# Designed miniproteins, single chains, continued (3), part 32

Each design is a single chain, and the fold is of that chain. pLDDT is the mean over its residues in the fold that is shown.

## One batch from the design tools (miniprotein)

Design m9088
Fold by ESMFold2-Fast:
Structure m9088 (fold): chain A 89 residues (1-89)
Amino acid sequence: GKINRVITKAAKLDPKLAEKIKEIFDVLQEQDVPQDKLEELADALEEVLEAVETGDKRVYAQARDEVLDILYEVGAEEALKIWLKEIVS
């Protein structure tokens, strides 16, 4: 699935990043966030990882903001804290 693909891609860049992304999805699934929103988040995270791999700072900023918007929309404070403090900080 899309979630497993994103985690696998993150693990190729940084195993610790993959663990943090997995923690975000685990928190969101525990909060019963709908599957379509989880897939939307996975697509946005894949864009972040591709921008990191290619060094495209503009695409990175846009994809990062898209992840942030999704996390705010679903109201997942714990997932938002992981993203802001442990991934993008």
Scores: mean pLDDT 81

Design m9089
Fold by ESMFold2-Fast:
Structure m9089 (fold): chain A 114 residues (1-114)
Amino acid sequence: SPLEFGKKLYEAIKNRENNFDLLVEFLKQILSSDKNLYAILATVLYLLSKEKEFDRTVLLDIASFLYFVYNLTGEERLKKLADEIRQATPENVKELAEKYAKEAGVSLEDLEKV
C-alpha cells in the first residue's frame, strides 16, 4: 500500500535510518505512478502535521530525493513537488497533505487510519 509505504518512509527519516532498500523502493514508486507518489507524499506530510515538533529534516530529505530523481530523469513535475514540499510550513503542511491526497484519490479518513 502507498499509504503504508509513506508511513514507513516517514518513520525511517524521522529516526535517521540509512535504509538503501527503502530508497530503491521509493525510487520505484516515483517512476511507476503519479497517484502512488501523491499518496506517499500525502501520508508523510499528514504524519508530520500531527507531530508536536515540526521536523523540517523530513521535508528537506524528501525534497532533496525528488530533486535528485528530477536531475536523473528531467521530469519537471518532480522539481515542482520538491520545491513545494521544501517551502511547507507548520501552518500549511496539513493543507498540502490534503491537496496531495485529493490528487491520489485518497480520503482524509484513509490518512487517519495509517
Scores: mean pLDDT 86

Design m9090
Fold by ESMFold2-Fast:
Structure m9090 (fold): chain A 67 residues (1-67)
Amino acid sequence: AAEEARRKLEEGKELVAKGRELLAQGKVLEGIGLILRGIGLIVEAYILAKDVDPELAEEAKKELANA
């Protein structure tokens, strides 16, 4: 089952988006911290999905490229 990978991908995407909003507001340390945490979750999602859910793995890969 890919439910853990999907949850990590969704959480990671949310953290990256929130971190980018903080960076735009000048909250550099908080923004970078959230982006790095989000990227870590997306990487975990990719690793978990890679051999079991190729569509989810491809989504995670695209999110990493856009982070």
Scores: mean pLDDT 82

Design m9091
Fold by ESMFold2-Fast:
Formats: C-alpha cells, sequence, structure tokens
Structure m9091 (fold): chain A 89 residues (1-89)
C-alpha cells in the first residue's frame, strides 16, 4: 500500500536522524537514545513485514524513550505515525 510506504520512509528518515545524532555523541550517548534507535528500527522492520500491531508496540517504546529525552517534537511526530498505522488496520 502506498500509505504504508510513505510511513516507512518517514520512519527511516527519523531513524537516520537518530543514528546520526548517536554517532555524533559517541560515548556521550545515553541508554534512552540507544533504546529510541532500536525501537525505530524494529518498527520499520515490522511495517515492512505487514505486522502493524508489532510496529505500534515498538513505536510506543520509541515515544517513551523520546519523552525521557525531552524531545517533544519527536513525541508528537511518533504519535501521529501511530495514528496513521492504526488507520491502516
Amino acid sequence: MKEKEEIIKELEKLYDEVEARLRARGSQATPEEVDLRIALGAAIASLKKGDYDAAITELEHAVQAARRLGRDELVEKLEKIIKKINELK
């Protein structure tokens, strides 16, 4: 579905931004930043398999990590993506 591909691209862009930030921080990276990257990667993989429930669960983990990091803009973006995925079910 075209909508699924657009969501995957949006998440891949967010993943790349998180990955770039982690590389820039190196040893200063927090467990929350690592958790965010892992959750985003798992959500992308689940969406590519068509497992929307697993993708939503991983994105909820990503939202929690983003909240702990104080990244309010990212929390809002992830919550909107979760809503879009729920509308695809």
Scores: mean pLDDT 85

Design m9092
Fold by ESMFold2-Fast:
Structure m9092 (fold): chain A 86 residues (1-86)
Amino acid sequence: MASVALIGVKDEAERAAELAALALSTLPPGPAAAVIVDNGSTDDSVAALKEALADAAEVVVLEGDSLDPETLARVRETVEALRAAS
């Protein structure tokens, strides 16, 4: 089954490659997916993370506050769908 990394981000474009590498290093070998929760970034954080993860994982982007219950519900639904697809 695919392993899923959850990455919360806000205005971290300069660290996107570091964050992607760290997230990937926590995943076991095999199919991988990443869920990016964008907390209202004003820079290219999301685009940079998508680029850094594109070769290693399926990427899904959700917009919202990572502490908001509605956003957390969408995250849970997305993670379950990604795990079911593997």
Scores: mean pLDDT 75

Design m9093
Fold by ESMFold2-Fast:
Structure m9093 (fold): chain A 86 residues (1-86)
Amino acid sequence: MQKYLEDALKKKPELLEEGKKAQKLLEEDPEGVLKAITNRLGELTFEALLAGKIEELIDALLEASTKSHLSNEEKIALVEERVRAA
């Protein structure tokens, strides 16, 4: 599993650059970025826990993490859609 992920990142250098830019933003405003992500994901986690959909939440988070072309807001929206559809 790790090998084909490394191969995909090597063949698409733009994914590595996007990752570096996201990391730089986290370093420049770690509290703001982390707070926004934590608050929204916290709400989704609580909703999933009450609905008994924690496994679906984890699967949706993994799916969203592979879609580097989506914004953080779009990734969160995807997670919400997957959890609510389950």
Scores: mean pLDDT 62

Design m9094
Fold by ESMFold2-Fast:
Structure m9094 (fold): chain A 65 residues (1-65)
Amino acid sequence: SEISRKVGAMLEAMGIATEIGASVEVRDGALVIRVKELTPEIREKLEEAKRILEEAGIEVRVVLE
């Protein structure tokens, strides 16, 4: 189902956020990923998380502190 797909995408993206030390919250209908720094490795993992979420129909915003 679409709900199961969105839940799966959220869990996978939260796993990525944990790996890069990011915090995640839902704000204004979007998933907000907050990072304190942007290294090349963090950028690559953020792009993967964004792709997973966007493919599931979830709006994503990235905030650098």
Scores: mean pLDDT 82

Design m9095
Fold by ESMFold2-Fast:
Structure m9095 (fold): chain A 79 residues (1-79)
Amino acid sequence: MSKEELDEAIRLFQEAIEALKNGDVETAIKILKELEERFKDDLAVSGAAKMALSYAEKGDVEKAITLLENFLKALEELK
């Protein structure tokens, strides 16, 4: 993953977390689907997006937020 691709993934994860915290689950689902599609060749990024998407679709918003915040911390360490 290039630095530019990593920065874009981080931005999208941050936007998804913000949407979930604001109760905008539909926007978060859209962003998570985009992450899974755009980063399908990155198993860590697509896997995190897919798992968070599953939690969000089931209404487990707190689990989705926790997963994404923990994963975002790991991605920030790769900068």
Scores: mean pLDDT 83

Design m9096
Fold by ESMFold2-Fast:
Structure m9096 (fold): chain A 60 residues (1-60)
Amino acid sequence: KMTDEQVLLLLKTLLAYYSTHPPTPSLKQQLIELAQQLLKSDNPEIVELAQQLLALLATH
């Protein structure tokens, strides 16, 4: 199980990378599923970053 700090680092890394590099359709679907699962987190920063990831993926 990842710690909250590891999840935050992962989300920040994904946001930084995929803001400039659009994912393939298959990878996009996997990232949407990941972000939707993370919206259920008790950590409000994780929820906020997961929402930002979903918004980014909706644009690309």
Scores: mean pLDDT 82

Design m9097
Fold by ESMFold2-Fast:
Structure m9097 (fold): chain A 64 residues (1-64)
Amino acid sequence: MMTPETVEKAVEILLKAGKYESAAQLILDHARMGVDVTESAKKLAEILEKQGKKELAEKLREIA
């Protein structure tokens, strides 16, 4: 499993590439594995909500 720091960096890279769904899935998968991704989930949820991806943002808020 990735550490919380590694997940945060991977999410930043995916967001720069415009891969929002991949970034969300990475956070969801690692949260399910017991990694503390709370801060990354909060940040990504706000970005996804602004992009109109409300369902995905809601899932991230539940684990934040």
Scores: mean pLDDT 79

Design m9098
Fold by ESMFold2-Fast:
Structure m9098 (fold): chain A 91 residues (1-91)
Amino acid sequence: MLEEAKKLLEEAEEALREGDGDKAIELAVEAAELAYEAYKRGEISEEEAKEILERALKIVMRALEVTENIPLAIGAALRIIGLLFDIELEK
């Protein structure tokens, strides 16, 4: 599942390069959720999950510069931040 999450991040970065901020946000959230689920299943490490979540958050923040759907971007950022916080609470 780590490879799938990384592929989604690559597709999100491609969408950003094409000016499709909304698609980039959707793909970044999907990558973040996939990494979080893999972490909860014990399939990837906390460090691997956090790396994917942090990369997804950076993509969403960059998408704020090109998207007209600011509520979508803010909602996505808060969702990813929530997942990162939840991982910290597992300690």
Scores: mean pLDDT 82

Design m9099
Fold by ESMFold2-Fast:
Structure m9099 (fold): chain A 81 residues (1-81)
Amino acid sequence: APSVLELTEAAVVRAIVAAGELSEETVAQINEIGRSTKLETAEQAIAFLEKLREVFERAGLEAAARVLDEGIAEMRRYAAE
């Protein structure tokens, strides 16, 4: 089974691909969230992905936000096991 880190990284990569080009402001917000968040537990990973989803939603990157919704759902299933 994939780890919390592997599931989180896969969701982030898919979201970035779906977003296409990111502004410097959006990249800075993503980096700040990454620096402030530990990814040791599924609960921490869900909180991280939810913050990233909010950043993409505020930037109007709806496709990326939807990809993160899928990643959050997968992590919630992982946490429930």
Scores: mean pLDDT 81

Design m9100
Fold by ESMFold2-Fast:
Parts: sequence; structure tokens; C-alpha cells
Structure m9100 (fold): chain A 89 residues (1-89)
Amino acid sequence: MKEEVEKLLEEAKEAAKKGDTKKAVELVEKAADLAIKSKDIELLEETLKKAMEIMKIMEESGKATPEEVARLVGTILRLIGAIEDLRLA
């Protein structure tokens, strides 16, 4: 699971750097879904960190649509919620 999540995040970062914002968002969403299913706090925290980095790259490029930014923000909030839920459990 960790290797698949890390691969998806690296592919998302490359897509974001190339201005393929749609692919970047889709890959981050897939990585986040896998990380949430893992119930691994360390993997969730790493996924959150990478998702925030990818969002910054997309915002700095000026190529991200408002819908794509909203999808990334939603994914970041889902990751934060999953981390908090696991800390409470």
C-alpha cells in the first residue's frame, strides 16, 4: 500500500509540474483514498504533506481551475479528518 501511494503522489507531482492539473488532482484523490483505507497514521500524514505540496505547485502555476482547487482542498480535509479519527480511536 505505501509504495502504491508514494508512486501515485510522485506521478501527481510530475503532472502538476507539467501543468496537467486534472491528472494531478485525480492521482492525489486516488492516493488519498488508498491512504485512508490503510488506517496508517504515518502514511496519512505523508500523503497530506505531499497533497499540500502539489496544491502549492498548481496554485503557483496559475493553471488550476477553481473546481480543481476545491477538489484538492476537499481531499486535504478528508485526510485531516482521517488522521484525527485514528488519533481518537
Scores: mean pLDDT 85

Design m9101
Fold by ESMFold2-Fast:
Structure m9101 (fold): chain A 57 residues (1-57)
Amino acid sequence: APVSHPDWTDDLVLKAARAIMELWDRMDAAQQENAEYALEVMAKRLGISVEELRKRA
C-alpha cells in the first residue's frame, strides 16, 4: 500500500525494536538505558506494553 505520511508501520517498529534487542548484550548500562527508553516510545506508538513489544520483536 502507498505511504501517504512519514508514519511508522507496525512492521517497521518491530524491526527497529528487534535490532535494539539484538545489540542489548553488547551495550553498556548507559546505552541500555537509552535503548529501554526507545523501546518504551515504540511500545506507545503501537499502543501496547513494552513486555508485549519484546515478545513480538
Scores: mean pLDDT 74

Design m9102
Fold by ESMFold2-Fast:
Structure m9102 (fold): chain A 69 residues (1-69)
Amino acid sequence: GAEEARRLLRQAYEAARAGDTALASEYAQQAFKHLPEEAREHAEAAIVAAITGDDALAERHLAKALALA
């Protein structure tokens, strides 16, 4: 459900920010199964931005993904 998707997406984001790209990928794949396409696009952008160190862009896309979940 939406709550599970949001929890998994937050875990993916936290792992990405910590530099654990393998764990981030695992949580992201689980979250994406429960997210609508529009939310998934923002979720993917948030995780990529978090991995690359663009914290401002990551937070913006994460907020949009969570709102659409």
Scores: mean pLDDT 84

Design m9103
Fold by ESMFold2-Fast:
Structure m9103 (fold): chain A 71 residues (1-71)
Amino acid sequence: MMDLSDDVRLEILKKGIESHEKAQKEAEEIIKKGKNSKEAREKARKVRFEILAKTNLELQKEIKELKEKRK
C-alpha cells in the first residue's frame, strides 16, 4: 500500500543503508572495547537496534506525511 515517488524511495534506501553502516561501526567498537565479552555483545546488539529503530521512526514519519498528502 505504500506508493512513494522514486526520489523518496531512494532517500529512504540511502538513509537505511547509512543507518545500518553506522550501527555496524558502533557495534564493532563496543565489542572491541569489551574484548568480545558477553556484556559487550549484548550492549552492541542494543545500540545497533536503537540506531535502526530511530531511523525507522524517522522514515515512518516521512511515509505517513506523504500518504496524508495523497488523501
Scores: mean pLDDT 74

Design m9104
Fold by ESMFold2-Fast:
Structure m9104 (fold): chain A 66 residues (1-66)
Amino acid sequence: AARAEVDRIVAEITARDGEPRPSVAALLQQLADQGLSPAQLREFYRLRVEDTDAAMAFLAAVRARA
């Protein structure tokens, strides 16, 4: 389920980087509800930390392919 996958991703982030802000968990859940796969959610988070514009371009590409 989308919630279980988001919870797992949040747990992975917590183990690596410390507890994410509630807004990050909410954003990942929103994207999962829009049909993003767990792999796409992880890639979005990775890009978001490094470059917000790259993360937005990634989302646009994913949505164009859906």
Scores: mean pLDDT 74

Design m9105
Fold by ESMFold2-Fast:
Structure m9105 (fold): chain A 65 residues (1-65)
Amino acid sequence: TEKEVTERFLKLAKEYPYPLSAEERAKIWKELAEEFKEKDPETAKIFEEFAEAARKVAEKERAAA
């Protein structure tokens, strides 16, 4: 469920300093995608899209610096 995804994201996010960078968010989404890859490949694909979006944001932030 969305609640389970949110709770797991927040748990992983606690391992990083807050606020989360886009690069850190991309890492968290990638971990979730790998975890769900075999048991729910459709949800894993969504997490991969989130990770890719976060990586693009991180790339733009680096380019703007």
Scores: mean pLDDT 72

Design m9106
Fold by ESMFold2-Fast:
Structure m9106 (fold): chain A 61 residues (1-61)
Amino acid sequence: MELKQRVDRIVAELRALGRPELADEVKAYVDELIKQGKEEEARSVIDRHEALVAALRARQA
Protein backbone atom coordinates (compact mmCIF):
# COMPACT_ATOMS: atom_id res chain seq x y z
CA MET A 1 0.00 0.00 0.00
CA GLU A 2 1.29 3.50 -0.83
CA LEU A 3 2.43 5.68 2.11
CA LYS A 4 -0.45 8.13 1.63
CA GLN A 5 -3.07 5.34 1.76
CA ARG A 6 -1.44 3.89 4.90
CA VAL A 7 -1.44 7.31 6.61
CA ASP A 8 -5.09 7.94 5.68
CA ARG A 9 -6.00 4.56 7.17
CA ILE A 10 -4.11 5.25 10.42
CA VAL A 11 -5.76 8.69 10.71
CA ALA A 12 -9.25 7.22 10.21
CA GLU A 13 -8.59 4.40 12.70
CA LEU A 14 -7.15 6.73 15.37
CA ARG A 15 -10.17 9.04 15.03
CA ALA A 16 -12.51 6.04 15.36
CA LEU A 17 -10.62 5.02 18.53
CA GLY A 18 -11.18 8.47 20.08
CA ARG A 19 -7.66 9.80 19.43
CA PRO A 20 -8.29 12.69 16.96
CA GLU A 21 -5.41 14.86 18.26
CA LEU A 22 -2.94 12.02 17.73
CA ALA A 23 -4.45 11.39 14.27
CA ASP A 24 -3.86 15.04 13.30
CA GLU A 25 -0.29 15.00 14.68
CA VAL A 26 0.62 11.79 12.82
CA LYS A 27 -0.81 13.12 9.55
CA ALA A 28 1.06 16.45 9.86
CA TYR A 29 4.36 14.76 10.75
CA VAL A 30 4.21 12.12 7.99
CA ASP A 31 3.10 14.70 5.38
CA GLU A 32 6.12 16.85 6.35
CA LEU A 33 8.53 13.90 6.08
CA ILE A 34 7.17 13.05 2.63
CA LYS A 35 7.57 16.70 1.52
CA GLN A 36 11.21 16.56 2.67
CA GLY A 37 11.80 13.33 0.70
CA LYS A 38 12.36 11.29 3.89
CA GLU A 39 10.29 8.33 2.73
CA GLU A 40 12.14 5.76 4.88
CA GLU A 41 11.54 7.83 8.04
CA ALA A 42 7.89 8.32 7.02
CA ARG A 43 7.53 4.54 6.57
CA SER A 44 9.04 3.96 10.03
CA VAL A 45 6.54 6.38 11.62
CA ILE A 46 3.69 4.66 9.74
CA ASP A 47 4.86 1.20 10.86
CA ARG A 48 4.98 2.31 14.51
CA HIS A 49 1.52 3.86 14.41
CA GLU A 50 0.04 0.83 12.63
CA ALA A 51 1.35 -1.22 15.59
CA LEU A 52 -0.15 1.30 18.04
CA VAL A 53 -3.55 1.12 16.31
CA ALA A 54 -3.44 -2.69 16.46
CA ALA A 55 -2.63 -2.55 20.19
CA LEU A 56 -5.42 -0.03 20.88
CA ARG A 57 -7.93 -2.18 18.95
CA ALA A 58 -6.86 -5.26 20.94
CA ARG A 59 -7.53 -3.40 24.21
CA GLN A 60 -11.06 -2.50 23.01
CA ALA A 61 -11.89 -6.13 22.06
Scores: mean pLDDT 82

Design m9107
Fold by ESMFold2-Fast:
Structure m9107 (fold): chain A 107 residues (1-107)
Amino acid sequence: LDLEELKELLKFLKEKLKDTFEFNFDPEKDVENFKLIGRDLVRLIKKASNSDVNNLEPDEGSIYYVEMISENSKFKIENPEEFLQKLVEGDPEAVFKMLRILKNGLS
């Protein structure tokens, strides 16, 4: 994993969504804090899917949202529910994949 690419993705996302969503991570300090980043990404997905942002467990709305973005991107997600669980646990590959999907969608 390229930590410099990760840092730039985190900075991009935080800047683009600064008026819409509040992230808990700091791109300068938390670049290796994959659990913090992953949980922030799940909260963002929950908000985008009109789900409960205080509950990080996969629900129908967040699963549908991940399936939708997977179908509309070059980054395929085979199991949306498992992917959401991996984000909560701070799986680095899941975190990077989600950040790249979001960057492409927001660019």
Scores: mean pLDDT 83

Design m9108
Fold by ESMFold2-Fast:
Structure m9108 (fold): chain A 71 residues (1-71)
Amino acid sequence: SELAATEERITAIVRKLTEELAKEYGFEVAEEAGHRVLREAIEAARAGKPLSEEEIRKRLREEAERLAKER
């Protein structure tokens, strides 16, 4: 289905970007940011407004910075 294909594509993008983020922020922070952004990206796709790779990258960095500041 179109939605399943979109969710699979989004999951692959988030995983790739989370691996890149882990090199800068460490595994724990990157994984937590990745889980939150994946949830947001899937919700957006289900609402018919899927996030771009650029928006996903932006949200991942913002969440990682927030998490790093809270620790």
Scores: mean pLDDT 84

Design m9109
Fold by ESMFold2-Fast:
Structure m9109 (fold): chain A 65 residues (1-65)
Amino acid sequence: MEEEIEKLIEEMRAIVDSLPDPALREWARTLLDIFEEKLKQIKDPEEQLKAAREMLDRFRSLAAA
């Protein structure tokens, strides 16, 4: 569970680092940092995994725009 969440976070970091605009990259990095803090507050591992997957989908959409 935790290992799978870590892999999803790594994918999100890779997306952030691939963003061509430095301002957008910094904003996305801040968003990811805030998300990681909130994710740690979720008690249910299944809800943590769901939240991580949903955030990854949002980051992928951001990169595609």
Scores: mean pLDDT 79

Design m9110
Fold by ESMFold2-Fast:
Structure m9110 (fold): chain A 89 residues (1-89)
Amino acid sequence: LEEIIKRLEELKKKLEETEAKSESLKERALKEIDRAIEAIRNKDVEALVEVLANLELLKEEALSLGDEETAKILEEAIKLVLEAIKEIL
């Protein structure tokens, strides 16, 4: 789990440095990554499932905006959240 947290923190930093097409989308995505990190630390699978759903919706929004870079970061975050759920269960 510690490695997954570290990887999510790295993705958060990368997203902060990314010139996103929507600042609102970026802020919501950063909030969801923070929520994921907290949920992993607390082993809160229910919160992680909610984060997973929210990240998938944010990824679809990024793709609809043509923001391929933000969508790619969100795809990686989705994979890490899914791995965390599997490791906790």
Scores: mean pLDDT 85

Design m9111
Fold by ESMFold2-Fast:
Structure m9111 (fold): chain A 92 residues (1-92)
Amino acid sequence: MEQEKREEALRELIEVARELGRIFEEAGDTVGARSAYVAAEAAELDPSAGPGIARAVAKLAREGARAHPEYREQLTELARKAEEIAARLEEL
């Protein structure tokens, strides 16, 4: 059902944003971590902004992959997941 799929995609987005924040914390990137956690909170407070937030999270993860080569693989995977979630939310 479309509503259940939307709720699932939003929950996945919040999880991806929180995981992105955790990786930035491990990398010592306080600014990146804060941006990721703010994105997770924004998705909880305004689900209608979900597609835009998912695209912002994907962009943040790709920028993080360039800034933190030691986490490149993990951050690239989170970027792909966020891009997939954005596409799913735009179709729903």
Scores: mean pLDDT 88

Design m9112
Fold by ESMFold2-Fast:
Structure m9112 (fold): chain A 69 residues (1-69)
Amino acid sequence: MKAIPALVELLQHPSQAVREAALKALEALGQEAVVPLQEAFNKLSATYQPEDSQILERLEQTLAKLSAR
């Protein structure tokens, strides 16, 4: 599933419009995006890269919305 990892990568894009589009696409995928997002969140938090801290927050917000389904 290359599409979902690519959307996760787009969350780090400098363009706000691109980041928002990626989040909406992931939300539209529903449960299919939950596991990849959880894995991405876990990987980033384990690596502890400060530049990615904002993305971690965005990922958590998206996971919360998807988990409500």
Scores: mean pLDDT 67

Design m9113
Fold by ESMFold2-Fast:
Structure m9113 (fold): chain A 99 residues (1-99)
Amino acid sequence: EVKTTPLIEKLKELEEKLEKNPDDEEVKKEALEVEKEILEELKKLIENGELTAEKLAEIFGVPLSSAEAFLKGLTEEMKKKLIEKLEERIKELEEELKK
């Protein structure tokens, strides 16, 4: 387990800040950057065959049993489609961050 706050917790903190100040462009950009980092990490774990219930639970801060249930339903074809969707979202985030 990592000593640093999980990326998902950072994203939650940024989302709470945006709820209080929706027009904060700096917080919006930081939230997009953190979302991109989470998606890139997920993609890397799937591509390398390192997506375990433990890693998924750590990244998302969910119970291990919930992560195991998710992975049990995740076929190789679904993994390929998930990578494609992650790549699409990462590109959208990169384009938004360039503004």
Scores: mean pLDDT 75

Design m9114
Fold by ESMFold2-Fast:
Structure m9114 (fold): chain A 95 residues (1-95)
Amino acid sequence: SEYTKLVLKVLGENKELDELFTAEEVYELVKKRDPSVTRSQVIDALNELKKKGLIKAYDTSKPGLPEVKGDIKLENADKYVFQLTEKGYELSKKV
């Protein structure tokens, strides 16, 4: 997906500023480059990256910040923060 590559790129470029990103922060970063992007497309891209092991998601609504193993749904996206993995960071330099 073109949005999967773009999300990976913006996460990598902003890794030095923030190690954890909200879905809203990712959406605003992508929207600066492609104003036509939707929140659903960003969530789909985050789920694809998570499935590939390029990011991890954590549930901020639960004690201990447990890793989210299932798919992120748009209606629950505000509860989660996303972290670029080392593999994701290395691939972000190539997109």
Scores: mean pLDDT 84

Design m9115
Fold by ESMFold2-Fast:
Structure m9115 (fold): chain A 117 residues (1-117)
Amino acid sequence: EAEKYYNLGRDYFLKSDYQKAIDYFDKSIAIDPNSPISAKSNLLRGMSIASLTLSSADISRLVGLIMRAMAYELEGDLVGAADSLQRASDLARDAGADEAADSLQKVSDAKRAQAAA
């Protein structure tokens, strides 16, 4: 069920229907908040909220930080990925998007926990 809602949310995100994307990501997260699928849902939820609330300049900075996190993860640097996601969360919060910041913080925390395992 969590994966089904994540896939629906991702489909709406790719169509730029950010409100429907957020609704489905919320349903995915509610099923198992600490799962790997919830971390994926929190990432795209944060990006969806940012797309509705932030300036184009702040969205570009946010995307850059998320791409840096993905690059660190591909290299096996989960601490670097977590740090970059923390910076993304901090940027969203400083820009007034507290719900996007909360979603990105959960992704950062999940990567940090994965690094500690």
Scores: mean pLDDT 87

Design m9116
Fold by ESMFold2-Fast:
Structure m9116 (fold): chain A 84 residues (1-84)
Amino acid sequence: SLAEEWKKAYLAGDMEKAQALEQELVKKIKKLIEEGKEEEALKLLKEALEQAKEVVEELDIPEEVKKEALAIIDAQLAEIDKKL
């Protein structure tokens, strides 16, 4: 998936590839919303957030920042699950 490829690129330090994949993900989500495919858009956003959560867990950042980022992602995932 695009989200899994983004995670691999980001963790490998390939920022150009990660940015290109992020643009593809955003474009795909926008297209789904424009086509009225809200459930498909929410599922893709959920997958992207789950991969972003895994990236945050692997990052060498302060534990307090990591916990806050994970809490924000978990809150967003919970709101998406209410709509699915």
Scores: mean pLDDT 82

Design m9117
Fold by ESMFold2-Fast:
Structure m9117 (fold): chain A 69 residues (1-69)
Amino acid sequence: ELLELARYGDPEEIVPVLVQKLLSKDPEVRKTALEALEIIGEAAQEPLEGLKRWLKSPDPEIRKRAEEA
């Protein structure tokens, strides 16, 4: 599970995987990846550079989730 990986895995290893998931054609996968990145970002206390890319997504829901991260 992507959310489980965000909670239990090493952020340095997981963040690149989650960023790749944001390129998925499946909107549900993209939303889950954003939620996982939000969890990691809150725990790490650092800005996730990849989120800047997704703030410009054509999907309004993806943009909203990226803004909340």
Scores: mean pLDDT 62

Design m9118
Fold by ESMFold2-Fast:
Structure m9118 (fold): chain A 83 residues (1-83)
Amino acid sequence: TVDEVGRAVGNTLKSLMKEDDKILSITATQVDANRIVVTIVASSEEAAKQAAKELVERLSKTPGVKSVTATVSGNTATVTVEV
């Protein structure tokens, strides 16, 4: 369910923030019945790309996730999770 995926996303974001000191902020928002959008602001474009890659790899392994896509613009990464 979206609630179970949302819980897994939250746990993954907490772990990622503890491991990567180049992440300045992470926000997650449920934008519709089957999508969660995560916004990562990092210290650089390279840091944003690395954080997005790591998040995509971890969330793609989560039961109930159909797809994870990421886009990076400057130091901001947007990761879309489809349930």
Scores: mean pLDDT 84

Design m9119
Fold by ESMFold2-Fast:
Structure m9119 (fold): chain A 68 residues (1-68)
Amino acid sequence: DPLLERISQIFRDYLENNNIEGALKGLEELAKEAEKQGNEEMAQMVREYAQYLQEIEERRKRAKEILK
């Protein structure tokens, strides 16, 4: 599934480059694309990933502050 592969690429880029803004934008674009294709399950999953990524990033930012 090309949409699922793009999700993996977005997370990989986020992890390697710490590009949270790009990751969130990419996930939102994928959710809209999935909705256009009638794939509501994929769209919902992608939006949930975006929400969880924001929560994880907030916690990770705090952890990085402690470690540095």
Scores: mean pLDDT 76

Design m9120
Fold by ESMFold2-Fast:
Structure m9120 (fold): chain A 82 residues (1-82)
Amino acid sequence: SMAEYEKALEEQNKKITDTATFAGKQAGKIDKEDKEKGQQLYDQLKAAADANPSAKDGILEAVKKAKEEMEKKAKEEEEKKK
């Protein structure tokens, strides 16, 4: 019972983290479709994080880092156009 709860929680946390990373990467891209898809997932994940304060900081940090990394790549690509 307890072991099943722990395993389910670990699997759920992994799926949430994977979704956070994916959403952040998509939201940080230049392409409009990718941005819209990433933003939609980001909004859903943020709402879920607000409902679970114990996991909130870790989830939001994962989204932020992935988004910032992709935005940095987009900025570097734009600077190369100069």
Scores: mean pLDDT 72

Design m9121
Fold by ESMFold2-Fast:
Structure m9121 (fold): chain A 81 residues (1-81)
Amino acid sequence: KLKELSSLIVNIALDALVENNYDKEKAVEATLEELEKLGIKLPRSKVEELVTLLLEANKTSSVELLEEAVRLAEELAKEAL
């Protein structure tokens, strides 16, 4: 359940980045909107942190940054549950 929710949060943020041509601000807004539709309310600052980590992981092809993003998503999933 926690792993499924954290994966969902990461996938929503990644899809938002791709759909908005890696524009961080637009990806943050899109991520917040999709999460809100699912009844998930997260602090904007934490979503910005997650989107930033995913953007940097994509730019650098960094497995370590991707792992940090997944860990943050797990923390956010715990707060949402």
Scores: mean pLDDT 83

Design m9122
Fold by ESMFold2-Fast:
Structure m9122 (fold): chain A 75 residues (1-75)
Amino acid sequence: QDEINKKLLEEIEKLEQRLKEDPSSAQYVLDQLLATIVRLGSPELAKEFKNLYRTSNGDPRTLLQQMIAKVKELI
C-alpha cells in the first residue's frame, strides 16, 4: 500500500504542477486526479473521492487541494 500511495502522490504532484502552469485546466486536472485515484488508490479512497466529486458544490481548485491533502496524510 505504501508503494501505491507514493505512486499516487507522484501522479498528484504532476497534476498540481500542471494546474500551476495552466490554471484554466482545473477541471481537466480534477478529472485526471479522480481517474488516477481510481487506478492507483485503494477501493475505499476511490469510493470516497467519487462521492466527493459527485456531491461537491465546491470550486474545482478547492476540491483538488482537499483531495491532495487527504492523500498526503496517508503517506
Scores: mean pLDDT 72

Design m9123
Fold by ESMFold2-Fast:
Structure m9123 (fold): chain A 68 residues (1-68)
Amino acid sequence: GPAELLEEALEEIDRIGTRAVVLDEPEAGLAEIERLFAEVAPQLSPEQRAELERAVRRAKEGIAAYFA
């Protein structure tokens, strides 16, 4: 259901962020995060979307800070 989809998306965002740092591919990581959000967000409730949006923002900030 939507809760399981959210949980899987949050775990995948963490994996993408880690790979972006380890492989030195920030642009690829950011693109993957945005693609995942576009696929998953329409299937979620407003509250679940807000949680996913916060995770996306944190991941993007983390990638940006690491490569600053």
Scores: mean pLDDT 85

